Designed miniproteins, single chains, continued (4). Designs and how they scored, part 61

Each design is a single chain, and the fold is of that chain. pLDDT is the mean over its residues in the fold that is shown.

## One batch from the design tools (miniprotein)

Design m14089
Fold by ESMFold2-Fast:
Structure m14089 (fold): chain A 69 residues (1-69)
Amino acid sequence: LTPDQIRRIARDTGLSVSTTTRMARRILEIMRRNPNMSDSEVARILREQFPDMSLRTAIRVVRQVRREL
């Protein structure tokens, strides 16, 4: 993902650029290892590293990262 794609995801989700960058990196790692995993499944794994984030918000971030690919 480019810096411009990260800024777009941050704007659309209401998260900081810093948080979005860390989340996007983790999401891409999960998707690379598990290409057939659903957005909800990726979001559940993502929440292990970001436990204060709601499942709804995690799913939204995963979906936005996938749209930018």
Scores: mean pLDDT 86

Design m14090
Fold by ESMFold2-Fast:
Structure m14090 (fold): chain A 111 residues (1-111)
Amino acid sequence: SVDERLALLDELTAVAEKVVELVKENEEKISEELKKKIMDAAFEIGIHTGLARIAAALGMEDLVERHFAEALEAARKLLGYLEELKKELPEKKEEIEELIERIEAVLRRAA
């Protein structure tokens, strides 16, 4: 259902916000290339979540599915970047692994 799609997008957005907070708090310890990739992926999740919500409000179910799929692709990219982040930020490994598990749970429910 559209409501189930929006609930999964809300969870992805919540995870993306926590990832952005973690990056900002540890900015000096993270490579510029990895920081940019993470921030870009988090932004893509946010943009597609917003567009899916607008589409849902207008009854445009096909457009909800399109933006939902785009947000999932951004989430898959973010998973790879979080694996790299664990290497650059080993003291935050457990927190990063929790964020990875939350994204993977959304991807499983979306399938």
Scores: mean pLDDT 91

Design m14091
Fold by ESMFold2-Fast:
Structure m14091 (fold): chain A 88 residues (1-88)
Amino acid sequence: MRKKIEDEINEAMRRMALAVVDIEERTLRRRGLMDAESQAILDEIRRAVREWERALREGDKAAAEKALKRIRELQAQLDALVAAKQAA
């Protein structure tokens, strides 16, 4: 019974995280800041979010922490790329 509730919470969190990434993509497109590099980083973030959700579902704390670290690193890369484009 507990595992089913945790699976539902993890699925809801994954949907929310992917919705935030979709909002970021739409914002970048509206501002003319989307290119192949930005798209590749967003695709990597989506993959890392799916890996994070899978790790949480499996109770693998180490894999979940690794995926979360990867999401943070990719977000920092995206932020740096956007800042560089805005400075140019």
Scores: mean pLDDT 79

Design m14092
Fold by ESMFold2-Fast:
Structure m14092 (fold): chain A 55 residues (1-55)
Amino acid sequence: MADEVAEESRRVARAAGLTDEQIEALAKGFRDSAEAEGPEVTLENVREALRGAGA
């Protein structure tokens, strides 16, 4: 599990206006996804989700 992916995802989530509680929920999903599909895919999935939430 890549700490950099988790931190970057949290920064993007905060910029999109997500709460700390929502970010904690995402962090759990990042770890599960990163183990299954790899950290790069997890980061792309987070970016796509935040586009839907923030755009």
Scores: mean pLDDT 65

Design m14093
Fold by ESMFold2-Fast:
Structure m14093 (fold): chain A 72 residues (1-72)
Amino acid sequence: SMMMRERSEEAAKIVEDFKAGKDVSPEQVGEAVRTLLEGAEAGVLPERAREIVERIRRMAKAGREAARELAR
């Protein structure tokens, strides 16, 4: 769908900004991660976002570990 493709493109930009060291909130990054994963499942993920998705997987693992540590 057009909306899902547009959301995936915007999410890719948010993650690119985060990768570039811009100040992006954890909530914005989390939303972007979810959007890109949904776009990948729906088959509308932009080609440029493939590298981003791989990096997100590593970041998500680190984030889950950090969240678990904070919950102790």
Scores: mean pLDDT 71

Design m14094
Fold by ESMFold2-Fast:
Structure m14094 (fold): chain A 81 residues (1-81)
Amino acid sequence: GAAVPADTLPSDEETLERLKALIEEAAAAEGGKRAALATAALLLGLADNADAELFRELAEHAESLGDRELAEMFRRAAEYL
């Protein structure tokens, strides 16, 4: 299978964890900061060539935090991929 050297680039696992951290910050924020953090997570995922599967994982994580709006945003993003 296709493999990226762990010593050179972040693993898919590390990328997912970073995006989840941004979602956690967005879920804890309000107003423009919340919108900016959520948008940053979405754009970083797209820039990293993330699959629909990754965005569904992010949606599940947001839902586990009790944040339905963020969860729905990432489910919508998955429809583009």
Scores: mean pLDDT 73

Design m14095
Fold by ESMFold2-Fast:
Structure m14095 (fold): chain A 76 residues (1-76)
Amino acid sequence: SEEEKFEELKKKGLERVEEIVAQARANPDITPEELRQRLLDAITELRNEGLKAGLSFEQIDELVEEIVRHYRELLA
């Protein structure tokens, strides 16, 4: 269902940003610019997956906002 696809993509997105932050903490060679690029790439992938799953632009934007919020909270 659409609801199941939304929740699946949200879980994947959250796990991806948690992994990005964990990798940055484990590897001091990762620059802030590289970390930002990894986040942007993850957002782009999430948007593409949402479009393929048939989610609306509003639903995709909601997912991205939640993922970005979680990322910022992990860095706080």
Scores: mean pLDDT 86

Design m14096
Fold by ESMFold2-Fast:
Structure m14096 (fold): chain A 64 residues (1-64)
Amino acid sequence: EPSDEEQEKLRKQYEEVRKELQDEVDRVQQLGQLAQQTSPDLWKVYRQARRELVKKIEEEVKKR
């Protein structure tokens, strides 16, 4: 159905953009691991970096 097709297209676009931004994804994941070790202060930095990464992915998908 149309919604399923649109969802599939968006999913593929997100996958492609995530792959293009893999270095940034990796950096955020590393920050998350570090936050798990040191905990409260770095969790705020990690959450902010994750939100920024999500925004970049959404913006790139919207351009397409």
Scores: mean pLDDT 75

Design m14097
Fold by ESMFold2-Fast:
Structure m14097 (fold): chain A 61 residues (1-61)
Amino acid sequence: MGEHFLRAREAGERGDLDGAIAGYERALAETDHPEAREVLTANLEATRRARREGRPWVGAR
């Protein structure tokens, strides 16, 4: 997984959901690998849902 994925995780762990969303979107834009896209999409969806529902970030993996 790329640098942007790690940055997104770090942002999420610090409670910066906006930073996590931006990081996952950047990582997704820079990969064409199907498995990586599935993982990134799942993490992006989970983070957006957490933000919408006022829940803390838990991440996927």
Scores: mean pLDDT 76

Design m14098
Fold by ESMFold2-Fast:
Structure m14098 (fold): chain A 60 residues (1-60)
Amino acid sequence: SLAERNRELIDRTVEILNEVFKKYREEAKGKSGEEGIDLFKKALGEWSRRVNEEEARLAA
């Protein structure tokens, strides 16, 4: 059902968020403020990309 697919997408979005931002925290450790911002922007882009891929997978 649509409701079941939406629940799966939400759960996967949360998992991806945790994975991406755990990696960001590890990579950003000891970096300058500007380098940290660039890494954060990279993490946001990766999260967005992975969520879009997951949405496409569930739509197929």
Scores: mean pLDDT 82

Design m14099
Fold by ESMFold2-Fast:
Structure m14099 (fold): chain A 92 residues (1-92)
Amino acid sequence: PVLEDLLEELPSLSPETALNVAIFLAEETDVPLERLSEATGIPVDKLKLALENVVRLPREKEAAVIMAQLKAENREDLAEKFKLLVELLSQQ
């Protein structure tokens, strides 16, 4: 599934991009913070703090920022998978 593929590739991303993807997944999906911590290398306490303090953009704008970051890192493959995930979430 798209979500599992994204989680497996998070360690290959920059810390900033990985954090932004993890925050999106924590807010929009049922993925546990512990799983996101393992996938990103970011401690659970830091992910929790980021979630408590981030000013959240609308889903489409947040997704556009993340897709731009993935493309900037030459990860167009992940940008396409992320786009598919966002489309699936928008159909719920």
Scores: mean pLDDT 81

Design m14100
Fold by ESMFold2-Fast:
Structure m14100 (fold): chain A 67 residues (1-67)
Amino acid sequence: MAEKVLENGKADAERYLAEGRPGEARATLIGGQAMADVLKAREEREKGIRTPVSEKLEQAEAGADAL
């Protein structure tokens, strides 16, 4: 679940901030967001849901093949 990955990343970042490690907290938030985005895209594909984002991605890939 993308949202749970993001929430876990926030919890880890808060722990790093409490330990005085702001650089590690920032890296954790950035990594968590990237993972959440990937998981969300996979969930949409698995559910067979065609969203505007999914359609744009397919059109971009088809356009690249045509060029």
Scores: mean pLDDT 65

Design m14101
Fold by ESMFold2-Fast:
Structure m14101 (fold): chain A 79 residues (1-79)
Amino acid sequence: KKEEKMKEFFEKASELINKVIETAGYNNKLDLGKEAVKKLIELRKEMAKAYSNGDFDKVEELYKQMEEEAKKAIEEIKK
């Protein structure tokens, strides 16, 4: 169901933000984590806007961008 898939994307988006926060904390790089989290929050806001407009394809594209940004942030934090 479309609603279930959308809920999953938003749940995973929140999980990505949490993973970045945890990784930054464990590696004592909270400043880098804070900047990455701000960007992920902006992307999640765009996902919510796309969802409200019925643009489900854009929700998925924005979620993929969040995955890429989170992966890059975690890699930078870990070095």
Scores: mean pLDDT 83

Design m14102
Fold by ESMFold2-Fast:
Structure m14102 (fold): chain A 68 residues (1-68)
Amino acid sequence: SLEPQVRELLDLFDLPAEDAPALLATAEAIRAANQGRVAEFEARYPKGTFDGYVLEQALRAHFRRRAA
């Protein structure tokens, strides 16, 4: 589950805890959309890089939504 990492990111960036469901949903959607690429990531990058990529993309999308 990405939930603990999402909550940690919200705390780190001083974002409301109420944002957790939206950020988690965004992260899960990005992860699901990129499942076919997991093997490619594991072949090219260290283990765990895929989850880091997903969380970074979700956080970027979340900040763009808040800025709009």
Scores: mean pLDDT 78

Design m14103
Fold by ESMFold2-Fast:
Structure m14103 (fold): chain A 83 residues (1-83)
Amino acid sequence: TAEMDALLEEAKKRAIEIARRYLGNEEALEEEIEKLAEEVFEKAKKIALEEGEYSEEEFEQAYEVLLGNLRQIARAEAERLKA
């Protein structure tokens, strides 16, 4: 969906910004990424529930994928900046 796609694209940009801001501070970077994942997931859950019915298991899987993806994006950007 356009709304979900926009939310995820903004989340990726924010993860990159967090990596740049907290470069060299891995603890703060992880905390900020977790906060971002929680914020984005709550918004994504609302969008998903407006479009259809989803199980608790589907939401658990979606959260794990989202958090993992945001961590990967942030760590990749941090390593790129260190090179």
Scores: mean pLDDT 82

Design m14104
Fold by ESMFold2-Fast:
Structure m14104 (fold): chain A 101 residues (1-101)
Amino acid sequence: EEFLKLGKEASEKVKEIRDRLLAAAQAGDVEGMDKSIEEGKKFVEEMAKKSRGIANLAADGLRDAADEAARVSEQNGHTEIARHIREKADEAVKEIEEKLK
């Protein structure tokens, strides 16, 4: 019951962060992208305290969202922003994986 509630909350939060990341990428809003990635990292860290399974699913969803945002930035000519998104996402993933050991 609690696990199902966490899964739903995680799915909704991942969708919100993904939508904001994509909107920021489309607009070339580096600050908005940075905030969304940081929010995603903090959310996964908080979920990891409650369920590693839910945290892993959220991390995978946010990783996919970051990859899509980077691709959108590249298509809009913002190659440096795309690189920044990928680097920030990779750092967040590494930090989360170390904490989930």
Scores: mean pLDDT 79

Design m14105
Fold by ESMFold2-Fast:
Parts: structure tokens; C-alpha cells; sequence
Structure m14105 (fold): chain A 88 residues (1-88)
């Protein structure tokens, strides 16, 4: 359905943003030059976690509405790439 496709597309976008934020957080936290970089890295990781949970919820809703399993699996793969082993 169009609704399932829209929810899946939104889940994929949120998961991609979580990947980007976690990559930046990992870079900052791997060798922080000061306390400000630590706080920034932690903040990015917290934001990424929120986006990851939202992506998981939307992907599950999309599945319930008949979204293709390949699309749901793509969201799961993106969440894993971000470091979140969340069931979808």
C-alpha cells in the first residue's frame, strides 16, 4: 500500500540519519581533544538512538501494512550499521 511504502521510506531516512550521527559520534569519541567534543559526541549518540527507535517503530508499522520484507530488512541493516541490534 501507499501508506506502507511511505512509512518504510520514512523509516529508511531516519535509519540513514542514525548511521550518519553514529559515525560522527564515534569519530569524536575515539580521540576527543576536550570535554566539549565528548559532550557533543554523546549528544549525537543519544539523538541517533532516538532516531533508531523511531525507525524501528515505523518499519514494524510498515510491515503490518504489507511492506516488502526486503525493504524492512534494509532498515534492519541500516540500524545494525549504526550499531543498534534492534528487532524489526
Amino acid sequence: SAEAEALLAQAERLAEEAVRLMAEARELLANPKDKEEILRGVGLAIRAMGLAFQAQLLARQARELGAPEAGVARVRELLAEAGFDLPV
Scores: mean pLDDT 90

Design m14106
Fold by ESMFold2-Fast:
Structure m14106 (fold): chain A 95 residues (1-95)
Amino acid sequence: SEAEEIEEEAEREAGETAARILAIAEELAKKALAEKPTLSEEEAKALTEEALRRAAEEVGVSELPELIRKGEEAAREGRDEEALEYARKIVELLK
């Protein structure tokens, strides 16, 4: 029960940090999109990735975008155990 409470608190803290990063990234992306109303899909993706990178730096977790990228790559290639390991690293980084 005590271990379950510690896990729940860590997940809650990670979720709160993730929500803050996403809110900052969303505001940065909205500002960039407002300045460029006509964007290619590639340009929109690059702006979104840059917004996430800047948001992660703002909250002190600059490693986050690379961990997400590696996790997504592992999942896409069917490396489920490696993808789960990156997910754990992200939770540890965000708590």
Scores: mean pLDDT 75

Design m14107
Fold by ESMFold2-Fast:
Structure m14107 (fold): chain A 76 residues (1-76)
Amino acid sequence: MASEALEIGQEAARRILALDPSAVRAAALVYQGAQLMPKDLEQARRLFDEGAALHPGVRPIIEEARKKLEEAYKKA
């Protein structure tokens, strides 16, 4: 479970940087949020929202990662 959340976060961060190399902060926030998701869902959601607000162009990637993480956590 924790390793799946980490993999989803890493993939999302990589996709963010591939789409917008300047979105380093958004990529870092998404990765941190993925690591926190199993422990602190509210803090993870705040990090995703902050990343999307800082770099709106990568919002679709962040929202897709959020959905995958919430589904993985719910099924665990």
Scores: mean pLDDT 79

Design m14108
Fold by ESMFold2-Fast:
Structure m14108 (fold): chain A 62 residues (1-62)
Amino acid sequence: MVLSYEAEVRETPEGPEHVVVVRGSDGSPPVRLSVAELDARLAAVDSSATEAQRAGAAAFFA
């Protein structure tokens, strides 16, 4: 599976908003994330990834 990322500027009532469009090669619908949402998700994934990676490794090797 290949993911492609495309930068997009979306017009909003509050002004232009920078958005990242994530597309998968598996036919899944594209996901649009604002820069703030992407940063929040990356921060959450970073914190969660350490715990999930540890749990996943334990489950995978158990």
Scores: mean pLDDT 60

Design m14109
Fold by ESMFold2-Fast:
Structure m14109 (fold): chain A 78 residues (1-78)
Amino acid sequence: SVMSPEQREQVAARMEREIEEALERGDLSEEQAEMVREALRAQRDGSPEEIAELRERLNRRAEELREEIEEMERRLAE
């Protein structure tokens, strides 16, 4: 089913927090952060079909971000 407005807001807030933290740590460039934020904004205004596809893209991007953060953490730890 299509996500409710409340669920979309919660997902967006959670993703924004992770992006913000990654940006503060220097794990992401501003361009990468803006690409994810753009996807989140499109999810708020998109059609049901676009929301479904965007959800999959968002999940893939979230996993990418998590892997990048983990890799940076490993590099810092040496």
Scores: mean pLDDT 70

Design m14110
Fold by ESMFold2-Fast:
Structure m14110 (fold): chain A 65 residues (1-65)
Amino acid sequence: SKKIKEIKEKTLKEVEELLKKNASIEEINEVGEKAAKEMLKLGATQEEIHELVLEIIKLYEKYLE
């Protein structure tokens, strides 16, 4: 799962940068969806996808009201 972990880490960094720029929810959602598709293609479990979604939500809570 090295590639799955790399995608997750890269995606979380990209989402954080977008949130700092006050990017739209749609733009952030597109980044998350692209990552989820790539992770699933590499054999990620539903639990791993759910973890990605939760980490993105935590970033939203940190940067948005």
Scores: mean pLDDT 83

Design m14111
Fold by ESMFold2-Fast:
Structure m14111 (fold): chain A 80 residues (1-80)
Amino acid sequence: MEEKIEEAKKLIEKGDRYLQAALDSVAAGDLGPAVLNYNKALEYYQKAIELASDDPELAKEIKERYEQGKAAFDAAVAAA
C-alpha cells in the first residue's frame, strides 16, 4: 500500500507539471501544445486515482486536483 501511495504522489506531480505547461501554452496562444499537455495531465491524474483507490483521503485529494485542473483549463481557454 505505501509503495502505491508514493507512486500516486509521483503521478500527481507529473500531472501538475503537464497542467501548468498546458496553462502556460494557453497564455502564449499555443492551443495545440495546450491540449496535448492537458490530456497528459488528465492521464496522470487518472492513473494516480487508480493507484490511490485503497487510500480514500488521497483519492479525494487527487480527484479534487483533477476537477480543479479541468476548471482552470476551461477558464483559461474561455479567457483566451
Scores: mean pLDDT 83

Design m14112
Fold by ESMFold2-Fast:
Structure m14112 (fold): chain A 85 residues (1-85)
Amino acid sequence: MDVEANVEAFKKKYPDDKVIVVKMDKEIVLKILEKLGLGEADIADAEAYLAKNGYLYFVSTETQIKEKLDEEELKILEEAKKLQE
């Protein structure tokens, strides 16, 4: 997975929004990606990457995260962010 290319794509598409990158190691990331509008093929690729590597980089914008994720999913994402520091 090319995290830098994904970050650049999000910055280009959403220039006034904050791009968020989080490393996640739990299967719940697949559900989060589905809620953010990823198709079945992209979810299958993410699942394969997670199974092979034990982690996945989650890339989105602050606005999409706030609009699409519930309080439980936001808490999981914030916990994952804290583990990176």
Scores: mean pLDDT 75

Design m14113
Fold by ESMFold2-Fast:
Structure m14113 (fold): chain A 61 residues (1-61)
Amino acid sequence: SLKEKLERLIEAAKNKDEKEVEQLLKEILGVDMKISTPTDSTREAVFNGLITMAELLLRKG
């Protein structure tokens, strides 16, 4: 279900698993998103944004 995929996305992003995050984004949104960032701080911001988005979708759905 979408809920299970969003929960998996939160966990993958929390663990900074770029490959799992990319796979889950493709399954959830059909988006070809690459977590290729020039710095660790931008990578952290991307993962935190994904966690926030997924949590909002879980709580507001």
Scores: mean pLDDT 73

Design m14114
Fold by ESMFold2-Fast:
Structure m14114 (fold): chain A 90 residues (1-90)
Amino acid sequence: GSVKKEIKEEGNKKTIKTYDANGNLIAEQVLENGKLVELRFYDANGNLTARARFENGVLKEVEVYDANGNLVQRLRFEDGKLVEAERFAA
């Protein structure tokens, strides 16, 4: 199969889900008032691997998770530039 996208609209919120050729959810985009507010990434087993947060279309934060759902890294951004990186022991 080919990569597939699913779009859902709920008022001012739009959610775009991207699936791989095997039907696994790999990414989710959330927009509010036409602006990107969140990206989520998933592994082939459906586990959340990373989340990115945006404010007014500008990247603010990325969180990275292990296969057990534990937060292992947080990155913070100002004006689209990395300003802080935190690592967490699992």
Scores: mean pLDDT 84

Design m14115
Fold by ESMFold2-Fast:
Structure m14115 (fold): chain A 86 residues (1-86)
Amino acid sequence: PLEALREAVDELVKVITEADPSLAEEAREAGETLIRGAERGDVELVLEGAGRLERAIKAAAEKNPSYTEKLRKAAAAVGAAVGAVL
């Protein structure tokens, strides 16, 4: 379960970085926060990481709207993987 979550988060971070390279560090840190929360069963930390990723997704989509669909699909995969772990 955690391995699938790591893969989904890595893909989302890649898509965010492709859409807006300036968000790469924030997306990576937010993804790490989400994974750490999932590993610990810390729902508050999962929500913090997810919230930061959601803000990065919105910023990336605004910067490069052509990535909106790819960002939406990657985000959905992360949500599904989180649901399987929690």
Scores: mean pLDDT 86

Design m14116
Fold by ESMFold2-Fast:
Structure m14116 (fold): chain A 102 residues (1-102)
Amino acid sequence: SQIQQLIQQLRQLRAELQKAIEARDIDRALEVIHQALVQLVQALQTARAQRAPVDFLTQLNELATEMARIHAEMTQADEDEQLKLAEQAIAVIDQAIALLEA
């Protein structure tokens, strides 16, 4: 299903982000977070077009908004703050997977 494919893609991005954090590769972490944001925004647009429940759309929109905030803050933060923000991005991906599996 389209939802299962999205879950698999988010799990892959989570693994890549974890690897980037362990390597302290901020440029790669930003790329992965941007890709996760794009996938969440596309998922939200698809869900809206399919007339998904309002509560689902609200939760997905909040996750996309939080990911966008994390990405924006990372571009202005120092390395230690960037790594903490990247860990927050992992939590957002985990929440998105849980929402999609519900």
Scores: mean pLDDT 91

Design m14117
Fold by ESMFold2-Fast:
Structure m14117 (fold): chain A 89 residues (1-89)
Amino acid sequence: SMNEEAKREAFRHLASAAALLLGILVYEVVSKKTGVKLSEEEQKRVEELRERAREELAKAEEYLKKIKDEKMREQLQAELDVLRAQLEE
């Protein structure tokens, strides 16, 4: 059904965004713990990951709107909101 496909696609894009955010956090955490500043290339890599995460969240939002199950839509929306907050802070 279109509803099950929308749930699967929303989940897939949210998981992709979360993985990209984890990549960003790894750079930030290692930098902070070691005191080593990110190079220009590493800063560019982090910004590329951030932009890709924004794109994945936008795709997740498109599929969320197609989910007919209100409870599932609300749960996935809450996860999207958390990931978006982490990305923009």
Scores: mean pLDDT 87

Design m14118
Fold by ESMFold2-Fast:
Structure m14118 (fold): chain A 83 residues (1-83)
Amino acid sequence: SKEELFDEIKELILEKFGELSPALQALLDALESDVRRGLISQQQLLDLKKKIEQAKSEQEVIQILIDFQTDIGIELIKRAVGV
């Protein structure tokens, strides 16, 4: 189900903007890796998809994906340090 939701997010970005820039490809590859490693919940992916649906430019999608990766990174650090 999370893998299906990732595919829906990728298809949504492709439908909105056509060819993926190298920045979008790198961010989507990172997102796919985090999904496969079980680091992301289904609800986090649903919230991410909703933000991407509302985005009006490729730059907004890039920023959304960067912010999402930052939040995941902070969560992992908090788990590692017992916060």
Scores: mean pLDDT 82

Design m14119
Fold by ESMFold2-Fast:
Structure m14119 (fold): chain A 99 residues (1-99)
Amino acid sequence: MSVQEILEEEKDDFIEQGKILTEKAIKEKDSSTLSSSMLLYGMAGDEKGMLEALKEGVKAGIEVDSSLLYSASKKAKELGMYDLSEELEAEAKKKEEEE
């Protein structure tokens, strides 16, 4: 039995829990809850969902390290999510200018 086979069966549950934790992180302004949400999307193999959750959290004012935002922007570009890549890069630059 492979890890991939187990993850495929649980994928939808991880995505749903990731969405719930993203909404909770936004309401509570909690970076740790956002990180947990992103981990769930990652375990589901939903890289696009993970990056969208990060974008929503950052736009809601959750504190995220600029290096993570730059890494996420590069990943979004590799996935063809050009608008998301530009938004994440802009948020990273804004954070560096405020620091």
Scores: mean pLDDT 78

Design m14120
Fold by ESMFold2-Fast:
Structure m14120 (fold): chain A 74 residues (1-74)
Amino acid sequence: SMDEILREMERRVDALFEENRDLPLYILEMVVTSEVVDELLRLYQAGRITREQREQLGRRLSRHIVQRVRARRA
């Protein structure tokens, strides 16, 4: 389901932030965003998600990344 894909990708984002603590936040945000975009494109090309679902997941994951960046600045 879309919610399961979202939860899996949120866990991957969280893992990338933990594993790459030494990277500057602006580089980390860029790298994580690129990984998310690439993975969503792969899922779309594999027929696992629709274009609309890819856009929705992209927006939700972008918000999650922004919240992780903000939490690190606090």
Scores: mean pLDDT 87

Design m14121
Fold by ESMFold2-Fast:
Structure m14121 (fold): chain A 89 residues (1-89)
Amino acid sequence: SLEEQVAEYLREHGEEVRARARELAERYKQDPAGTIAEMVRLMKEDPVRGAALLAELLKVDPSAGYAIAAEALREGVDPAVIRAAIQHL
């Protein structure tokens, strides 16, 4: 399942994903629109990596994470990707 793939990705790449989530949280403060667009693109192109990154971003900055999740759903990202991220919160 997607949830199992996200769990495995976080097990193997957790430190890298957490570092990237912190970077994105800071970028969101300066460029919310650009950060949302980047995350939406990633979730469409690589659902496992996108969900893993969203999960860690939700821990670092819940407001940014929820805003990105909401816009991703509006822009046609598969709800399963968002669910996978939330399950790893």
Scores: mean pLDDT 89

Design m14122
Fold by ESMFold2-Fast:
Structure m14122 (fold): chain A 94 residues (1-94)
Amino acid sequence: SHMMEEVKKLAEETIEKILSIVPEELKPEAERLAKETREKIEKAKSVEEILDVTDEFLAAMYHALLAAGDLETAARIAEIGREFREKVEEILKK
């Protein structure tokens, strides 16, 4: 469970990073999705479940920003997602 707790913490930090860069008009929807994602992370029984749920949040946010025409923020979300995956891989190597 130590690895699972580290991955949960990283997922929470990743969600907070996304919320900090989301445009004001998308914040209500982003906060709703973040709340749902956090509830699923809390209930997750495996690292795989945490990754799947976090990836769903990242994909939803990425596509929302693309649909809004905010390509710069969409690109930043993609970068945050890559950083999340790299840090997870580092945790799992331990």
Scores: mean pLDDT 88

Design m14123
Fold by ESMFold2-Fast:
Formats: C-alpha cells, sequence, structure tokens
Structure m14123 (fold): chain A 83 residues (1-83)
C-alpha cells in the first residue's frame, strides 16, 4: 500500500497510518513525501523510521530529487525476503 504524506505530517498521523495498515493485515507500507527541502525530506524520513521502529517494523528510504520514498516492512515481510 502506498500512502502520500504531507511534509508537515505529524508523528501521530504517521503512527496511526502504520497501525491501520497492520489492522488490515498488511505486511508492508510505502510512504511518499514530496518536498523541495532536502532537510525537511530527511526529517520526514527520520520521523517515519522512528514510528516504524515503535511498532517493530523496518524502514528503508530512497531520496530522489524532491521525493522521499520510505518503505516499511513487517518482520514477516523481512522473513519472506530471506526465504
Amino acid sequence: MKIELSEDATYEEILQAIREAQEQGLKEVTFVVRTEDEMKGLEMATKIARAARQVGWEAEFTFEDGVVTVKLLSPEAVAERLA
């Protein structure tokens, strides 16, 4: 599932989105943040990674000109990658 976030999205909004994905039985979620400010993009990636860590999920991010993509993986999704 792909979720587009505002560069002003709060930690609580991000955490709630992850919780809702978990309740739907999803094992991975991708967040996309569009920003012209690389520092703001990094702050958002850090915020998303922190929320993922709180629920025991792993975060991988890629930064491409004005777009931050953060892929979140459940422990089950990580295990499936190794199998």
Scores: mean pLDDT 79

